# Ledger of designs, part 95: designed miniproteins, single chains, continued (3)

Each design is a single chain, and the fold is of that chain. pLDDT is the mean over its residues in the fold that is shown.

## One batch from the design tools (miniprotein)

Design m11290
Fold by ESMFold2-Fast:
Structure m11290 (fold): chain A 100 residues (1-100)
Amino acid sequence: MLPSVDELVDEIISFIKELVDEYQAGKISEQEALDKFKEFIESKKEYLKKYSLEELKELYDKVKNFIDELAEQNPELTDLLNKMLDIFEEIVGEVAEELS
């Protein structure tokens, strides 16, 4: 079933929170967190390709706003969160180009 943009945003945000919690607890490295995040977003490419360009922009903007706010509240996480955003931007941008 294709999730709504808001449902996928909530799922992505929940996963970022889980990875951040595991990273801060010392359960995973920064690289392991980034690898898991990349695999997770890549697993969603089938849904991303079914969204319109407007829906992809909304998805990107909502996830970016969450990451930016989390980094502002937790400056020690800024490097990890910026690298997660870079991965997200690359994958969403690739899908957006395929839909154009």
Scores: mean pLDDT 87

Design m11291
Fold by ESMFold2-Fast:
Structure m11291 (fold): chain A 94 residues (1-94)
Amino acid sequence: SAAEREFWVALALAELREVLAQLRATEDPAQRRALAEHFTAGFVRALRALAARDPELAREVAERMIAFLQEAAKEHPELAPDLEAMRERIRAEL
């Protein structure tokens, strides 16, 4: 349903905004990459679980996450390598 889609998209984007804030607060590039990899693994697990129940919903959520990460990489060039790596791993789930 539209309401269920809106809920899952809003939840995923809220989590991505929190991840972006954590990455921006992390000064060490190695720690930042490890943190990004940790959160990416969590998102991939969540998307796979959602896809097992509703593959169309999982695809829509993943596409909205990819769009967010593309925009965030433009706004925060210093984070672009980590955000682009996260985007490619999420894209691989489609």
Scores: mean pLDDT 89

Design m11292
Fold by ESMFold2-Fast:
Structure m11292 (fold): chain A 80 residues (1-80)
Amino acid sequence: MTVTLDATRDQTVEIEAEAGEKVTVTLVNRGAAPRTVKVTIETKVETKEVTLTIPAHGSKTVEYVPKEGGKVKITVTLAP
């Protein structure tokens, strides 16, 4: 499945995914300046953190495959 999130603000979303299902998180920066964000993907069994810089008027993707089915919490935090 694909989740599209805005890279210009802090936000959290929760989704339901099956074990082994590919979750693609697309971060979109519609702003005129590059944005550095921290993406935290949390499940009951693990936490994955990725820091990436999305170019102005661009997008980047993070892929995650859950080890167990259930809720996946995706948090986007702007770098200070």
Scores: mean pLDDT 82

Design m11293
Fold by ESMFold2-Fast:
Structure m11293 (fold): chain A 68 residues (1-68)
Amino acid sequence: MSLEEQLRKILEEKNVSEEVTEKAIEYLKSLPTEEEQQRFLEGVKQASEVLSDEEFERLLLHEIRQAE
């Protein structure tokens, strides 16, 4: 399963909107190395296991908005 497919699955399970999902995937693809993409995905996975759907989406948007 690709990193993109893994990210989409996590976001779908957390009821994240399609618009936010596409922004998160674009952010993942903008990361310059596979190691950075894997670190982002791992962080998303960990947050998804601890945070509520609303808190998770808020944190995800904050992370994306802090990128250049």
Scores: mean pLDDT 80

Design m11294
Fold by ESMFold2-Fast:
Structure m11294 (fold): chain A 78 residues (1-78)
Amino acid sequence: DELKKKILELMEEIEDLVLEMARDPRTSPEEKAEALRLVTQAQIEVSTLLSQKDYELALYTLEKVKEELLRIRERARA
C-alpha cells in the first residue's frame, strides 16, 4: 500500500525535523513551542483522518505540516 508507506515515511521525517529543531540552539523557545504545537495538532487531525481511511487527506495534511516546520526552521536560521 503505497499511500500508507508514504504516510509512515512522512511521519518519520516530521519527527526527525522536530527533534532537529529541539536540539538546535538557534531555534528560540518560542519557535520550539510553535513547532511542538503544530505537530501536536497535526497528530490529532491525522489520527482522525486515518480512522476515517482518508489516506490522501492525511498525506496532504502531513505535507503541509512539513512545509510549515521548514518555514519555522528557515526563520530561525535567518
Scores: mean pLDDT 84

Design m11295
Fold by ESMFold2-Fast:
Structure m11295 (fold): chain A 99 residues (1-99)
Amino acid sequence: SAAEKEKREQVLEKLREYILANLEEIKKQIEEEAKKTEGVEKEIIELLLEALTTDEEKLPELEERLRELAREAELDDGSIESLVTLARLLFEAAQELKK
């Protein structure tokens, strides 16, 4: 419904605001988690870090690599889409700070 779409957009907007306000701290936390993780989970976390520094032209390839690794890690479809959404939000926040 339109109301459900509006609520989803409101949640995503709040998440965008939070990520933008806290990007350096979030980046540090992701980097620290990558150091403590191994295997496919480490590769997923490292792709989230790549989202912060990648170019718009490379984003679709990064999203596809993320989906492939998440499937290898046996994540459900909802979790995979959440990871892709997080990567996009991180990319968008990093682009905003370059202005």
Scores: mean pLDDT 84

Design m11296
Fold by ESMFold2-Fast:
Structure m11296 (fold): chain A 83 residues (1-83)
Amino acid sequence: SSEIEKLEKELAKLEMRKLLLEATIETTEYVNERLKEKFPGDPKVEEQIALSEEYIKKLREEVKELEEKIKELKAKIKELKAS
């Protein structure tokens, strides 16, 4: 049905958004660890890392919201396919 197709397309968009955010978090955490190793005790680098960690925190909250929406959408698709 066209309704199921629309929901499956929306699900794919949310899953792609989640994947991209998770990749961004992983890459940013990797870069931050390399910066800590290369510039130990540099106050400007420590400030940059702290700001980056706050940004990662916001991205992790967005991932949580996407996981909830994905779960709800998967449940709705399953119900519609069973009817």
Scores: mean pLDDT 90

Design m11297
Fold by ESMFold2-Fast:
Structure m11297 (fold): chain A 79 residues (1-79)
Amino acid sequence: DKYLEKIREILAETEKKIKELIEQGDYKGALEVAIESLEKIIKLIKEYLKENPDSPYREELERFIEQLEEEKKRLEELL
């Protein structure tokens, strides 16, 4: 699944970048990278739902999007 592969790639790149920024003492940069990765994942899930309107996972994925949006807002409040 191309969406799962993209999500895995985003998560791996994000983890690496956050670790580098934390090691440099750039906590603000680490938060910004985390927020950007959440936005990318939310976008991919929305694109998946648009491509797959009859997905049996629609309700679960919509709930997951809400959780990711709440987490993004929480991180933005720390900036």
Scores: mean pLDDT 85

Design m11298
Fold by ESMFold2-Fast:
Structure m11298 (fold): chain A 81 residues (1-81)
Amino acid sequence: PPEVEARLREFVESFRLPNMSPEGLQGLEQVLDDLLRALRLMLVEKKSEEEVIEELLKEGLSEDAARMAVGLVRQAAAELK
């Protein structure tokens, strides 16, 4: 949903520093892409958190990164109702 996507974008943007390096900016963009992928799998495709973690692992995320992405999407969705 657009509201959860906006919340995740705001979360990632909160880590942006003035005069951040190009590498730092690319890192933030990658985190946002991972979060939006988790959002699509959880909230659009309505997969379980376990299924989403497994799909993110198949796409090259670490287990910790996959669990973090799922947790952040769950939190953002809960904060929006």
Scores: mean pLDDT 80

Design m11299
Fold by ESMFold2-Fast:
Structure m11299 (fold): chain A 87 residues (1-87)
Amino acid sequence: MKDEELLREVVRLLREADRALEQGDEEKAAQYILEAGRVASRIRDRETLESLLVAFSSVRAASRQQGNKLVEQAAAEAVARVQAALE
């Protein structure tokens, strides 16, 4: 799968996570974020990975401020996976 296709899938999964949060389904949102992190870790383009690191870090910060521990933990795992892919 090309990086462009992987990026589209990450964006789709993050939109699904946002929709789940709008519905109050924090567990489903966390599952989508974890899957987004797994897909993101397969991307090879450094600039795309750096952009996704910022995006997942923002999700982590927002979920921490909102007290959503499940989403915060999922975002933290996504951040760790993207950081590993950059090294």
Scores: mean pLDDT 88

Design m11300
Fold by ESMFold2-Fast:
Structure m11300 (fold): chain A 74 residues (1-74)
Amino acid sequence: SENVEKRIAEYKAILNDPNATNEQKAVAYVGLGELYKLQGEKDLAVEMYEEALKLLPPSHPYYDIVKAKLEEAK
């Protein structure tokens, strides 16, 4: 539990960093999605994966991986 809350806070800090790149923020959103999925927070996990996809061009190698995670989380 404590470790999950700490990791959520770390990813949220990346999302609030004005110097973080879109790629770094997309990775943080995916990390949050995985953690929310582990906590049974399905709707929050879906939202995080959708936000990650907005930050990645469709040509990015990670785009299809995130899209698959989104479809599996529904």
Scores: mean pLDDT 86

Design m11301
Fold by ESMFold2-Fast:
Structure m11301 (fold): chain A 68 residues (1-68)
Amino acid sequence: SILDVLEELIAELRARGASAAVTYVEIMLQEYRKGEISREEIIAGLRRLKAEHPELAPLLDRAIARIE
């Protein structure tokens, strides 16, 4: 599920010390649980995060592929 993918991504980002990225994904996860954002908005958000943090690209690309 999308929730499982985002929770796994948060754990991996936390293990890498990517604190800003962790906060960003946790906010998206909470908004998705509330029905405030769509699957398409999550994918767009992860792509924006990748543009801001190119070093996280391989991890973010795997998450995007699992959601798409």
Scores: mean pLDDT 88

Design m11302
Fold by ESMFold2-Fast:
Structure m11302 (fold): chain A 82 residues (1-82)
Amino acid sequence: YKYIVVSGETPSPQSDIALIAAKILGKKIIFEEAAPDTASLSIQISEGQIRGRLVRLGLKEGEDYVVVPHGDEAKREALLKE
């Protein structure tokens, strides 16, 4: 597959490795957002860390990564089939 999938619920160490690997390998990222109404502080922090890492690595939405809403499996599958 030409994409690396990172969930907004993924712990920071694992998501950091995935994002760095994607940049080094020239692979596009599918970033699946956490639930927009999540009450989980740990999930909110993890998603914030992922978004911050995308910016710090100089990655651009639409070029280096695609944002998929939480639970939008159809969009995720369509991207993976390309």
Scores: mean pLDDT 72

Design m11303
Fold by ESMFold2-Fast:
Structure m11303 (fold): chain A 82 residues (1-82)
Amino acid sequence: MTPEVAAQEAAIALAQLPDLEAAANKVITGNPSAAVQSGVILELVGAIQTLTEANAIAPSPEIEAALARVRALLDAVMKKMK
């Protein structure tokens, strides 16, 4: 990615993070369908990829904190799934 594209994609991912956290918590605390669980995992993996690439180009404490949070959510969702 170019630094400009990386910054834009990171900003979009960070802006979407609260909604993604809400979706992940719904999986962790509820009994969602397998399709909903898979969709949330794909969104979490996508966010990790985008933030990891952005952080590699322009390291930021905000991106690092977001990565740690998204990784923790993915781990919790994966532990919920058998």
Scores: mean pLDDT 77

Design m11304
Fold by ESMFold2-Fast:
Structure m11304 (fold): chain A 68 residues (1-68)
Amino acid sequence: MPSDEELEKKVKEVENLMLKTVFDYYDETGKTPTTLEEVLEVMRKKLSEEEVKEIEEVLALHRQRLAE
């Protein structure tokens, strides 16, 4: 499992990927995804299912660590 510092870096990387995905989607369509589910749907078209699952796991682990 990643360390707290590694997890924080991965969370920022995930957030940056989500931002880029939203910007690319906006640039292509003129519309912003308004929910996390919509962002993930756009990402699934550009990324593999494994990559999307890893993103979800990183976010879930970060939330869990903050609760500990």
Scores: mean pLDDT 72

Design m11305
Fold by ESMFold2-Fast:
Structure m11305 (fold): chain A 78 residues (1-78)
Amino acid sequence: NARRIGLLVLGRTYVNAFLAAQTLNKKGLTEEGQKLLEDTRRAVEEARRLLEEDPVEGIRLAAKRGAEVWRLLQEAEK
């Protein structure tokens, strides 16, 4: 069920973005954290729309966005 997997990936992507934003805020980079959350929200909405139109491409985009946010979380934790 590609749609379910895609939605789970998008949900975890947003959680990871929130954690990264919290870490950035703790470092005094509040504006950077807010931008990360806003950019992630838009990317998640785009991937969700694509998931409804083309589930295969939607899950691929969701995975790509998830990997991008995971890298940002790792960078923020440094």
Scores: mean pLDDT 80

Design m11306
Fold by ESMFold2-Fast:
Structure m11306 (fold): chain A 68 residues (1-68)
Amino acid sequence: EVQKKLDEAKKAIKEKLPALYEPISKALDRAASTKPASVFVPKVEEVKKAIEEDPSKLGEKLNDLLSP
């Protein structure tokens, strides 16, 4: 589940925001390894939605995901 959601989010970044692919992918990998799946999965889905629907919210959703 976690890996599938992580891969989907990374694909969205590569398609929509290729210049940010490296730094965001690294941040997502760290979040996936440090957070429980129950916290990571819904937050990474919000990041993916921001990339696809409203990039102006990407920073907010990334902060939510990366917050302790």
Scores: mean pLDDT 78

Design m11307
Fold by ESMFold2-Fast:
Structure m11307 (fold): chain A 85 residues (1-85)
Amino acid sequence: SPEVKREILLRARLISLEGEIFVVERISKKHELSEEVKKKVAELKALSKQIRDLLKQGNLDKAEEVVDKADALAQELDALVQKEL
């Protein structure tokens, strides 16, 4: 069904987001990263938890809104990390 396909895609996006958070946290253990990077990582962790909870509830519309917001923040985080390395 379209709903099942949408859920699979949103879960894949969540896994990708959690992977990006993990990589940045690993980098931060070897390199000094700014407070701005640390704040964005904390915000992404909060959004990741919210997405997971929404997917568990079956609220795909709200989950997609939060994933879109997290994607935008992740792009900003990636740009900042690249600038600081």
Scores: mean pLDDT 87

Design m11308
Fold by ESMFold2-Fast:
Structure m11308 (fold): chain A 82 residues (1-82)
Amino acid sequence: MEEIEKLEKKIAELEKAIAAGDLSKKPELYDALVKLGLAYLEAGDYEKAAKYFEQAAKVAESLGDKEKAKQAREGAELAKTL
């Protein structure tokens, strides 16, 4: 739970920085979103896991990283089947 709360707070701060123009934070946002998706998957909250993996895929697409975007999308689809 503490890890999830910490990741959610970090993601909110990173999203705010990116919205303000600090695009260098996008890779860190991707990593945090993937970690949060995995944490929710382990907790059995598959709906939230899928949501955060989908957000990670969108961030990876914005970076031009098609491989990471595909991996995150696969994580979201897996979570939706559980």
Scores: mean pLDDT 85

Design m11309
Fold by ESMFold2-Fast:
Structure m11309 (fold): chain A 68 residues (1-68)
Amino acid sequence: LRSQRVNLLVQLFQKDPQAIQQYLSLPQEQRLEQAYLFLQAAGITPVGSPEDELADVEEAVKQALALN
């Protein structure tokens, strides 16, 4: 996991808690597309595989939920 990228995503989710609820309401097949939108909104350039990018977003969602 890339902790800097995860921290930027956590910060995004803390500013907009509804983004987490929106993501969790999506069916699994739509989560990858939404993950890339979150990366773009956080100013993160995707450089890894789709699986790695999704994993960083999933970790950020998990951490943001734990902080609430």
Scores: mean pLDDT 78

Design m11310
Fold by ESMFold2-Fast:
Structure m11310 (fold): chain A 85 residues (1-85)
Amino acid sequence: SLMQKAMDLLNEFIDTGDVDKAIEAIRLYGKQAIEDKDQISRDLFYGTSQSLLDYMRQQNMPQEDIDRLQKVVDEELKKIDEALK
């Protein structure tokens, strides 16, 4: 499933610190939320994304990597919110 692939990518990110894995996972979570087109999926996407960003800050990851993930989160939220209209 799309969610299983996203979870596997997040596990790879936690193990390796490779932000590109986190970005790929967030894009998959966003795709699922767009397909679901409901407020619950939008809220789950937001919560998951915030938890991931908080994890990066707590681990003192490079600000550049945090900014890259934040940008992707913002882009995906915009797509989700447009799909809910």
Scores: mean pLDDT 88

Design m11311
Fold by ESMFold2-Fast:
Structure m11311 (fold): chain A 72 residues (1-72)
Amino acid sequence: MDALVEEIRKLVEELLENHTIEELKKIWGVSLEEREEVRKAMKELIDELIEELKELGEEALKGAIEELRKLL
């Protein structure tokens, strides 16, 4: 499970580094104007999502990894 959580965190970091602020705002529906505010809000949302996915189990974490890979 920890390895799956770390993979999700790595994929999110790659998405944050490889996308413009406009692309990030559209992907996650955030309304913040500054890149650092958008990145912080997205990391907080992902941390909350990871905790929920951990409660659902490894299959949910694997599904999230597959979806994140499609966004890269």
Scores: mean pLDDT 70

Design m11312
Fold by ESMFold2-Fast:
Structure m11312 (fold): chain A 60 residues (1-60)
Amino acid sequence: MAGQRAVAKEDVPYDTPAVLALKKGDEAVVLKVYSDGHVVVEKDGKRGLVDLSKLEILPA
């Protein structure tokens, strides 16, 4: 859900300009979840797409 925190379950490489690169264990804020399994997240003032399967959504 939007506004919840998520933790990267694995390293997310910088693949395209739309993707936010993350390291395993990095926390980010979920801004939007798409029905296709992509999530818009924000970390350190940067935002981008990450696959939902690579994130663990934390309870609020």
Scores: mean pLDDT 74

Design m11313
Fold by ESMFold2-Fast:
Structure m11313 (fold): chain A 60 residues (1-60)
Amino acid sequence: MEEEKSRLLDEEGNLNGSGLTSAALLNNVFGVSVGEIAERVGLTPGEMTKMLKDAGIKVR
């Protein structure tokens, strides 16, 4: 349900700038899966992938 770690999320539940940067670094630099990053933030893997792509960030 609600697990408010919203420092990384905006008011719509989308990743904010800090959340996008952190997710991009973890996935692209550290090789962490999108699914694992999404679970840490309280998103589904599909939502995380969509948010990263919508922000113009490459997903590995």
Scores: mean pLDDT 70

Design m11314
Fold by ESMFold2-Fast:
Structure m11314 (fold): chain A 62 residues (1-62)
Amino acid sequence: SMADLEAAQRRLRAAVAVFSPSRRAAEIPRDALLTLAEAILGHRFPRAVLEEAVERVQAEEA
């Protein structure tokens, strides 16, 4: 759902701020950011939602 995607994006932005504070999400390789998303949020969200959240978060800072 859109609400799940929005929640995943918010949580991913928070995770980047904690685990990679010196870089913007757009500066992190997609595979590395997806790995972080799966490690932190994989129990809550399916992979397809996390892949879309990663793409949207990186696009916001491009």
Scores: mean pLDDT 81

Design m11315
Fold by ESMFold2-Fast:
Structure m11315 (fold): chain A 95 residues (1-95)
Amino acid sequence: DAEAQIRALVQQRADEALARLTAALEERAGMPVSQLDPGLLEWIRQRVQQIADDALARALAVLAQTGDLAEAQAVGRQVVESGAEQLLQELLNQR
């Protein structure tokens, strides 16, 4: 159904964002993420989960208001991408 499609999309985009953030940190640090600060990894996971939760809430609200699955999916994607980009900037500014 529409709600299940939105949940799947948001989770997939969040998983992809976490992978991209991890890869960017590994590339910049020149070492595997497993050798980075464990507290930093947990913080990243928590922040990505918060972004996913916000994206899902906003997308479902749009679906409830408009009945437009495509618009709800676009909102979910946009919230995850914007949140991931902001998080990447925060991580790259913490040396």
Scores: mean pLDDT 82

Design m11316
Fold by ESMFold2-Fast:
Structure m11316 (fold): chain A 92 residues (1-92)
Amino acid sequence: MPEQLVLMDDDKELAEEIAEALAKDEEPAKIVLVNVGAKSDENLRYVAEAARKAGHEVGTVRVEGLTLEEVLESEEARKKVVEAAREALEKL
């Protein structure tokens, strides 16, 4: 089964685009949704529900104290996200 790591935050438009992309994916996957620096779980829950309805296995994790921009620019921030995602994937 394919494995996917998906990064998101409080950007509602990004969350809607991710949810649509996952809903159109015809091949079921193990997906870990990483909510980076978000103030709420609303977008995370929305995307997770859409992905699960499409037949995907979904793990979720929150990473606090980082922004999506910092994850793109910092190797240390990326390692923190990957470690959290790995733990979530192992629970699927």
Scores: mean pLDDT 80

Design m11317
Fold by ESMFold2-Fast:
Structure m11317 (fold): chain A 94 residues (1-94)
Amino acid sequence: SLLPPTAKVKVSDKLKELLKEVGINRDEITVTELIGAIREYLVKHGALDPENPDLADLRGTPLGEILGVDKVDLSNLDELVQRLIDAGAVEPVE
């Protein structure tokens, strides 16, 4: 509802360090690539709830520090994208 899946975002330097762990080294990516990268990052760090894989515990993680939240719901992708924008982690370019 905020941005279409094909919309591009510019990745902040702080978020770039996290996305390198999942193979993303570009300054601009699509919303679809951003969501996929965040999900892969959370899987690699064991942050997903084993009973509900759409819920992530971010406490003590670098992503939690960037977003300023303890938990995110990956089933609410519009909220996740808005939190990333509000935190200055990404900036819409189109």
Scores: mean pLDDT 81

Design m11318
Fold by ESMFold2-Fast:
Structure m11318 (fold): chain A 76 residues (1-76)
Amino acid sequence: SEEEKQLLEKLLDLYEKNNFKYVPEEKREEFEALLEQAREALKKGNLKEAKRLLLEVDYLIGFLSDKEYEYALSTL
């Protein structure tokens, strides 16, 4: 939906501004690349792909364990 797209766009902005500080230096390029890919997915209307990429970001920065990440992906 348009509302879901707008929410995901706001989440991407918040990740860039607020969550960057939680990213280890060796993972910063991957973090930025995943956020850019998520923005491109949103521009194309691919909300499922944008959600998948945000889950990869959460996993990358340590917000999700291996099992939580696998479970979350299975619910997309």
Scores: mean pLDDT 83

Design m11319
Fold by ESMFold2-Fast:
Structure m11319 (fold): chain A 103 residues (1-103)
Amino acid sequence: KKAEIEKLKQKARMYELVSEAGRLAADDKKLDEAEELAKKVEKEDPEIGKKAREAVDAGKKAIEYSSDGVKSSSYKMLVLSISVESYVESEIYRKKAEELEKE
């Protein structure tokens, strides 16, 4: 059904934006861009937006703990994990929409 396909496409788009926010949050010079993208996802989909917020907050913590290599690295790994997981979720929802559209 068309409404179900559009909902899946919207979920795919939101997860794609979370993945992008995570990539930006991994760059200390682009954290403000990551913040604006996270706010956009939070407005459109508050539940998926929580993941974007987690990525941005982890990016901020990586900078805050830059003198503690273990803590900084742990937060950088969390940012990258959220980015990769959200990319995978985006692809899963995109594929589900395509399969349903073929029915």
Scores: mean pLDDT 85

Design m11320
Fold by ESMFold2-Fast:
Structure m11320 (fold): chain A 96 residues (1-96)
Amino acid sequence: MSLESSFSSAPEEKQEEILEDMAIKTPAAEAILEYLKENRDAPEEELIRKAEEIAEETLKKSEKEFKEKKYDKKELEEKFKKFLELQREIIELVKA
């Protein structure tokens, strides 16, 4: 089941929780995608290690920023759509 399907069938309260979680994770996914695009020829072991490192650092920064900034529901929904698109690009990049 896709994240979109899970989101659509969730209660409204859970939908908001998912949107907030995705908003926090979006910068990490974007940073990982950029690294993968530039380092496609790198060994899988190095790619995994660097992706994990980037995710950890970016996620901490994103969580702090999210706490300090106020986002409306529309902005959260836009970030969620961006996250889904980034997920697709990462999968295509790794498997192509």
Scores: mean pLDDT 69

Design m11321
Fold by ESMFold2-Fast:
Structure m11321 (fold): chain A 90 residues (1-90)
Amino acid sequence: GMNQVHMALGLVYDSLLKLKRANALSTEVSKKLIELLDKMGSAAVDGDTESAVRYGEELLELLRKEAKKSPETEDLISSVERFIEAARAL
């Protein structure tokens, strides 16, 4: 339900903070990632599940193509995948 989406969104933000502390992203990729995460989070808060899923998928594509392979990147990817799954289950 919606509570699972909000919990999953919180885990995505936690994973992002860990990734930022690890400096695993270039400045340019970091800006694009934050923009997509902000759009994803805003759509989720507004109950726009379809847009939230779309931005989440774009975020996953960006991470898989541009982010350095690291435990922090893999943790963020897993958190976004869980968010998308929770949103689709509504």
Scores: mean pLDDT 81

Design m11322
Fold by ESMFold2-Fast:
Structure m11322 (fold): chain A 64 residues (1-64)
Amino acid sequence: LTAETAAAEMRAFLLAQGASEEFARGAEEGVLDAAERFGEPPVLEFGDDLPEALRARIEAIRAA
């Protein structure tokens, strides 16, 4: 995955889960910033096997 592809997929996934556009954009920017600072895009597993931190954020959105 390129950083841009990973960021776009993260945004689309969060929006599909009912996240706000602001939250989804923040996550997209975070992915791009991480790739810029730490090299290649981070390994992002979402869908079947979400990172626990990302899942917790989605749960917080749903609870609000």
Scores: mean pLDDT 62

Design m11323
Fold by ESMFold2-Fast:
Structure m11323 (fold): chain A 94 residues (1-94)
Amino acid sequence: MEEIERLLERLRELDRRIRELERRLAGIPETSEEALDLSVEIVALAVERTVLLRELAKLALERGETERVLERIRELVGEVAAESFELILKGLEE
């Protein structure tokens, strides 16, 4: 679980950064240079989050801890991340 907990901490940090940038983006015109820059940064962080979720899913499957990791993601990050984790798990199994 120590390796899983480290990845969960990184996931929480990524999600926090994404949410902060999304809040900033919501406050500015979509056609602005700043909106474009924020959108690019959000996409880059979202890709990193997906890679991290895949690593968590692989480890959870290997250790038989899928339910525990899913609940930890819900607690630390939220329902959207938990849903993404479930979709990745299904893709890895079938």
Scores: mean pLDDT 81

Design m11324
Fold by ESMFold2-Fast:
Structure m11324 (fold): chain A 85 residues (1-85)
Amino acid sequence: ATTITFSPASVTVKVGETVIIDISGTNIPAGTEVKVTKDGKVVATGKIGESGKLKFAFTPKEKGTYTVTAEYNGVKSNVATITVK
C-alpha cells in the first residue's frame, strides 16, 4: 500500500529554531512534494527522495501554527503541526 508518514506529528518551537521532520513514504516516487502552510498559504516546500525517506528541515520566521502535508495520487500524509511561540 502507498503511505506517507511524518514524525513528529506535533512540535513546539520558537521563531528562528529549526524543526526536523522525518518523512517515510512507501511506494512514493522521487520528487513527491512536501508543503508547509500557514494561514492557507504555502510558505515552504520540499521533495521526497528515491529512498522514500527525507529529513525535512524547516525554520519558521513568524509566530503561529504551521502545517506540513504531502499527497500522492489521493494518498495523504498525516498532518504534522508546528506551533511557534
Scores: mean pLDDT 81

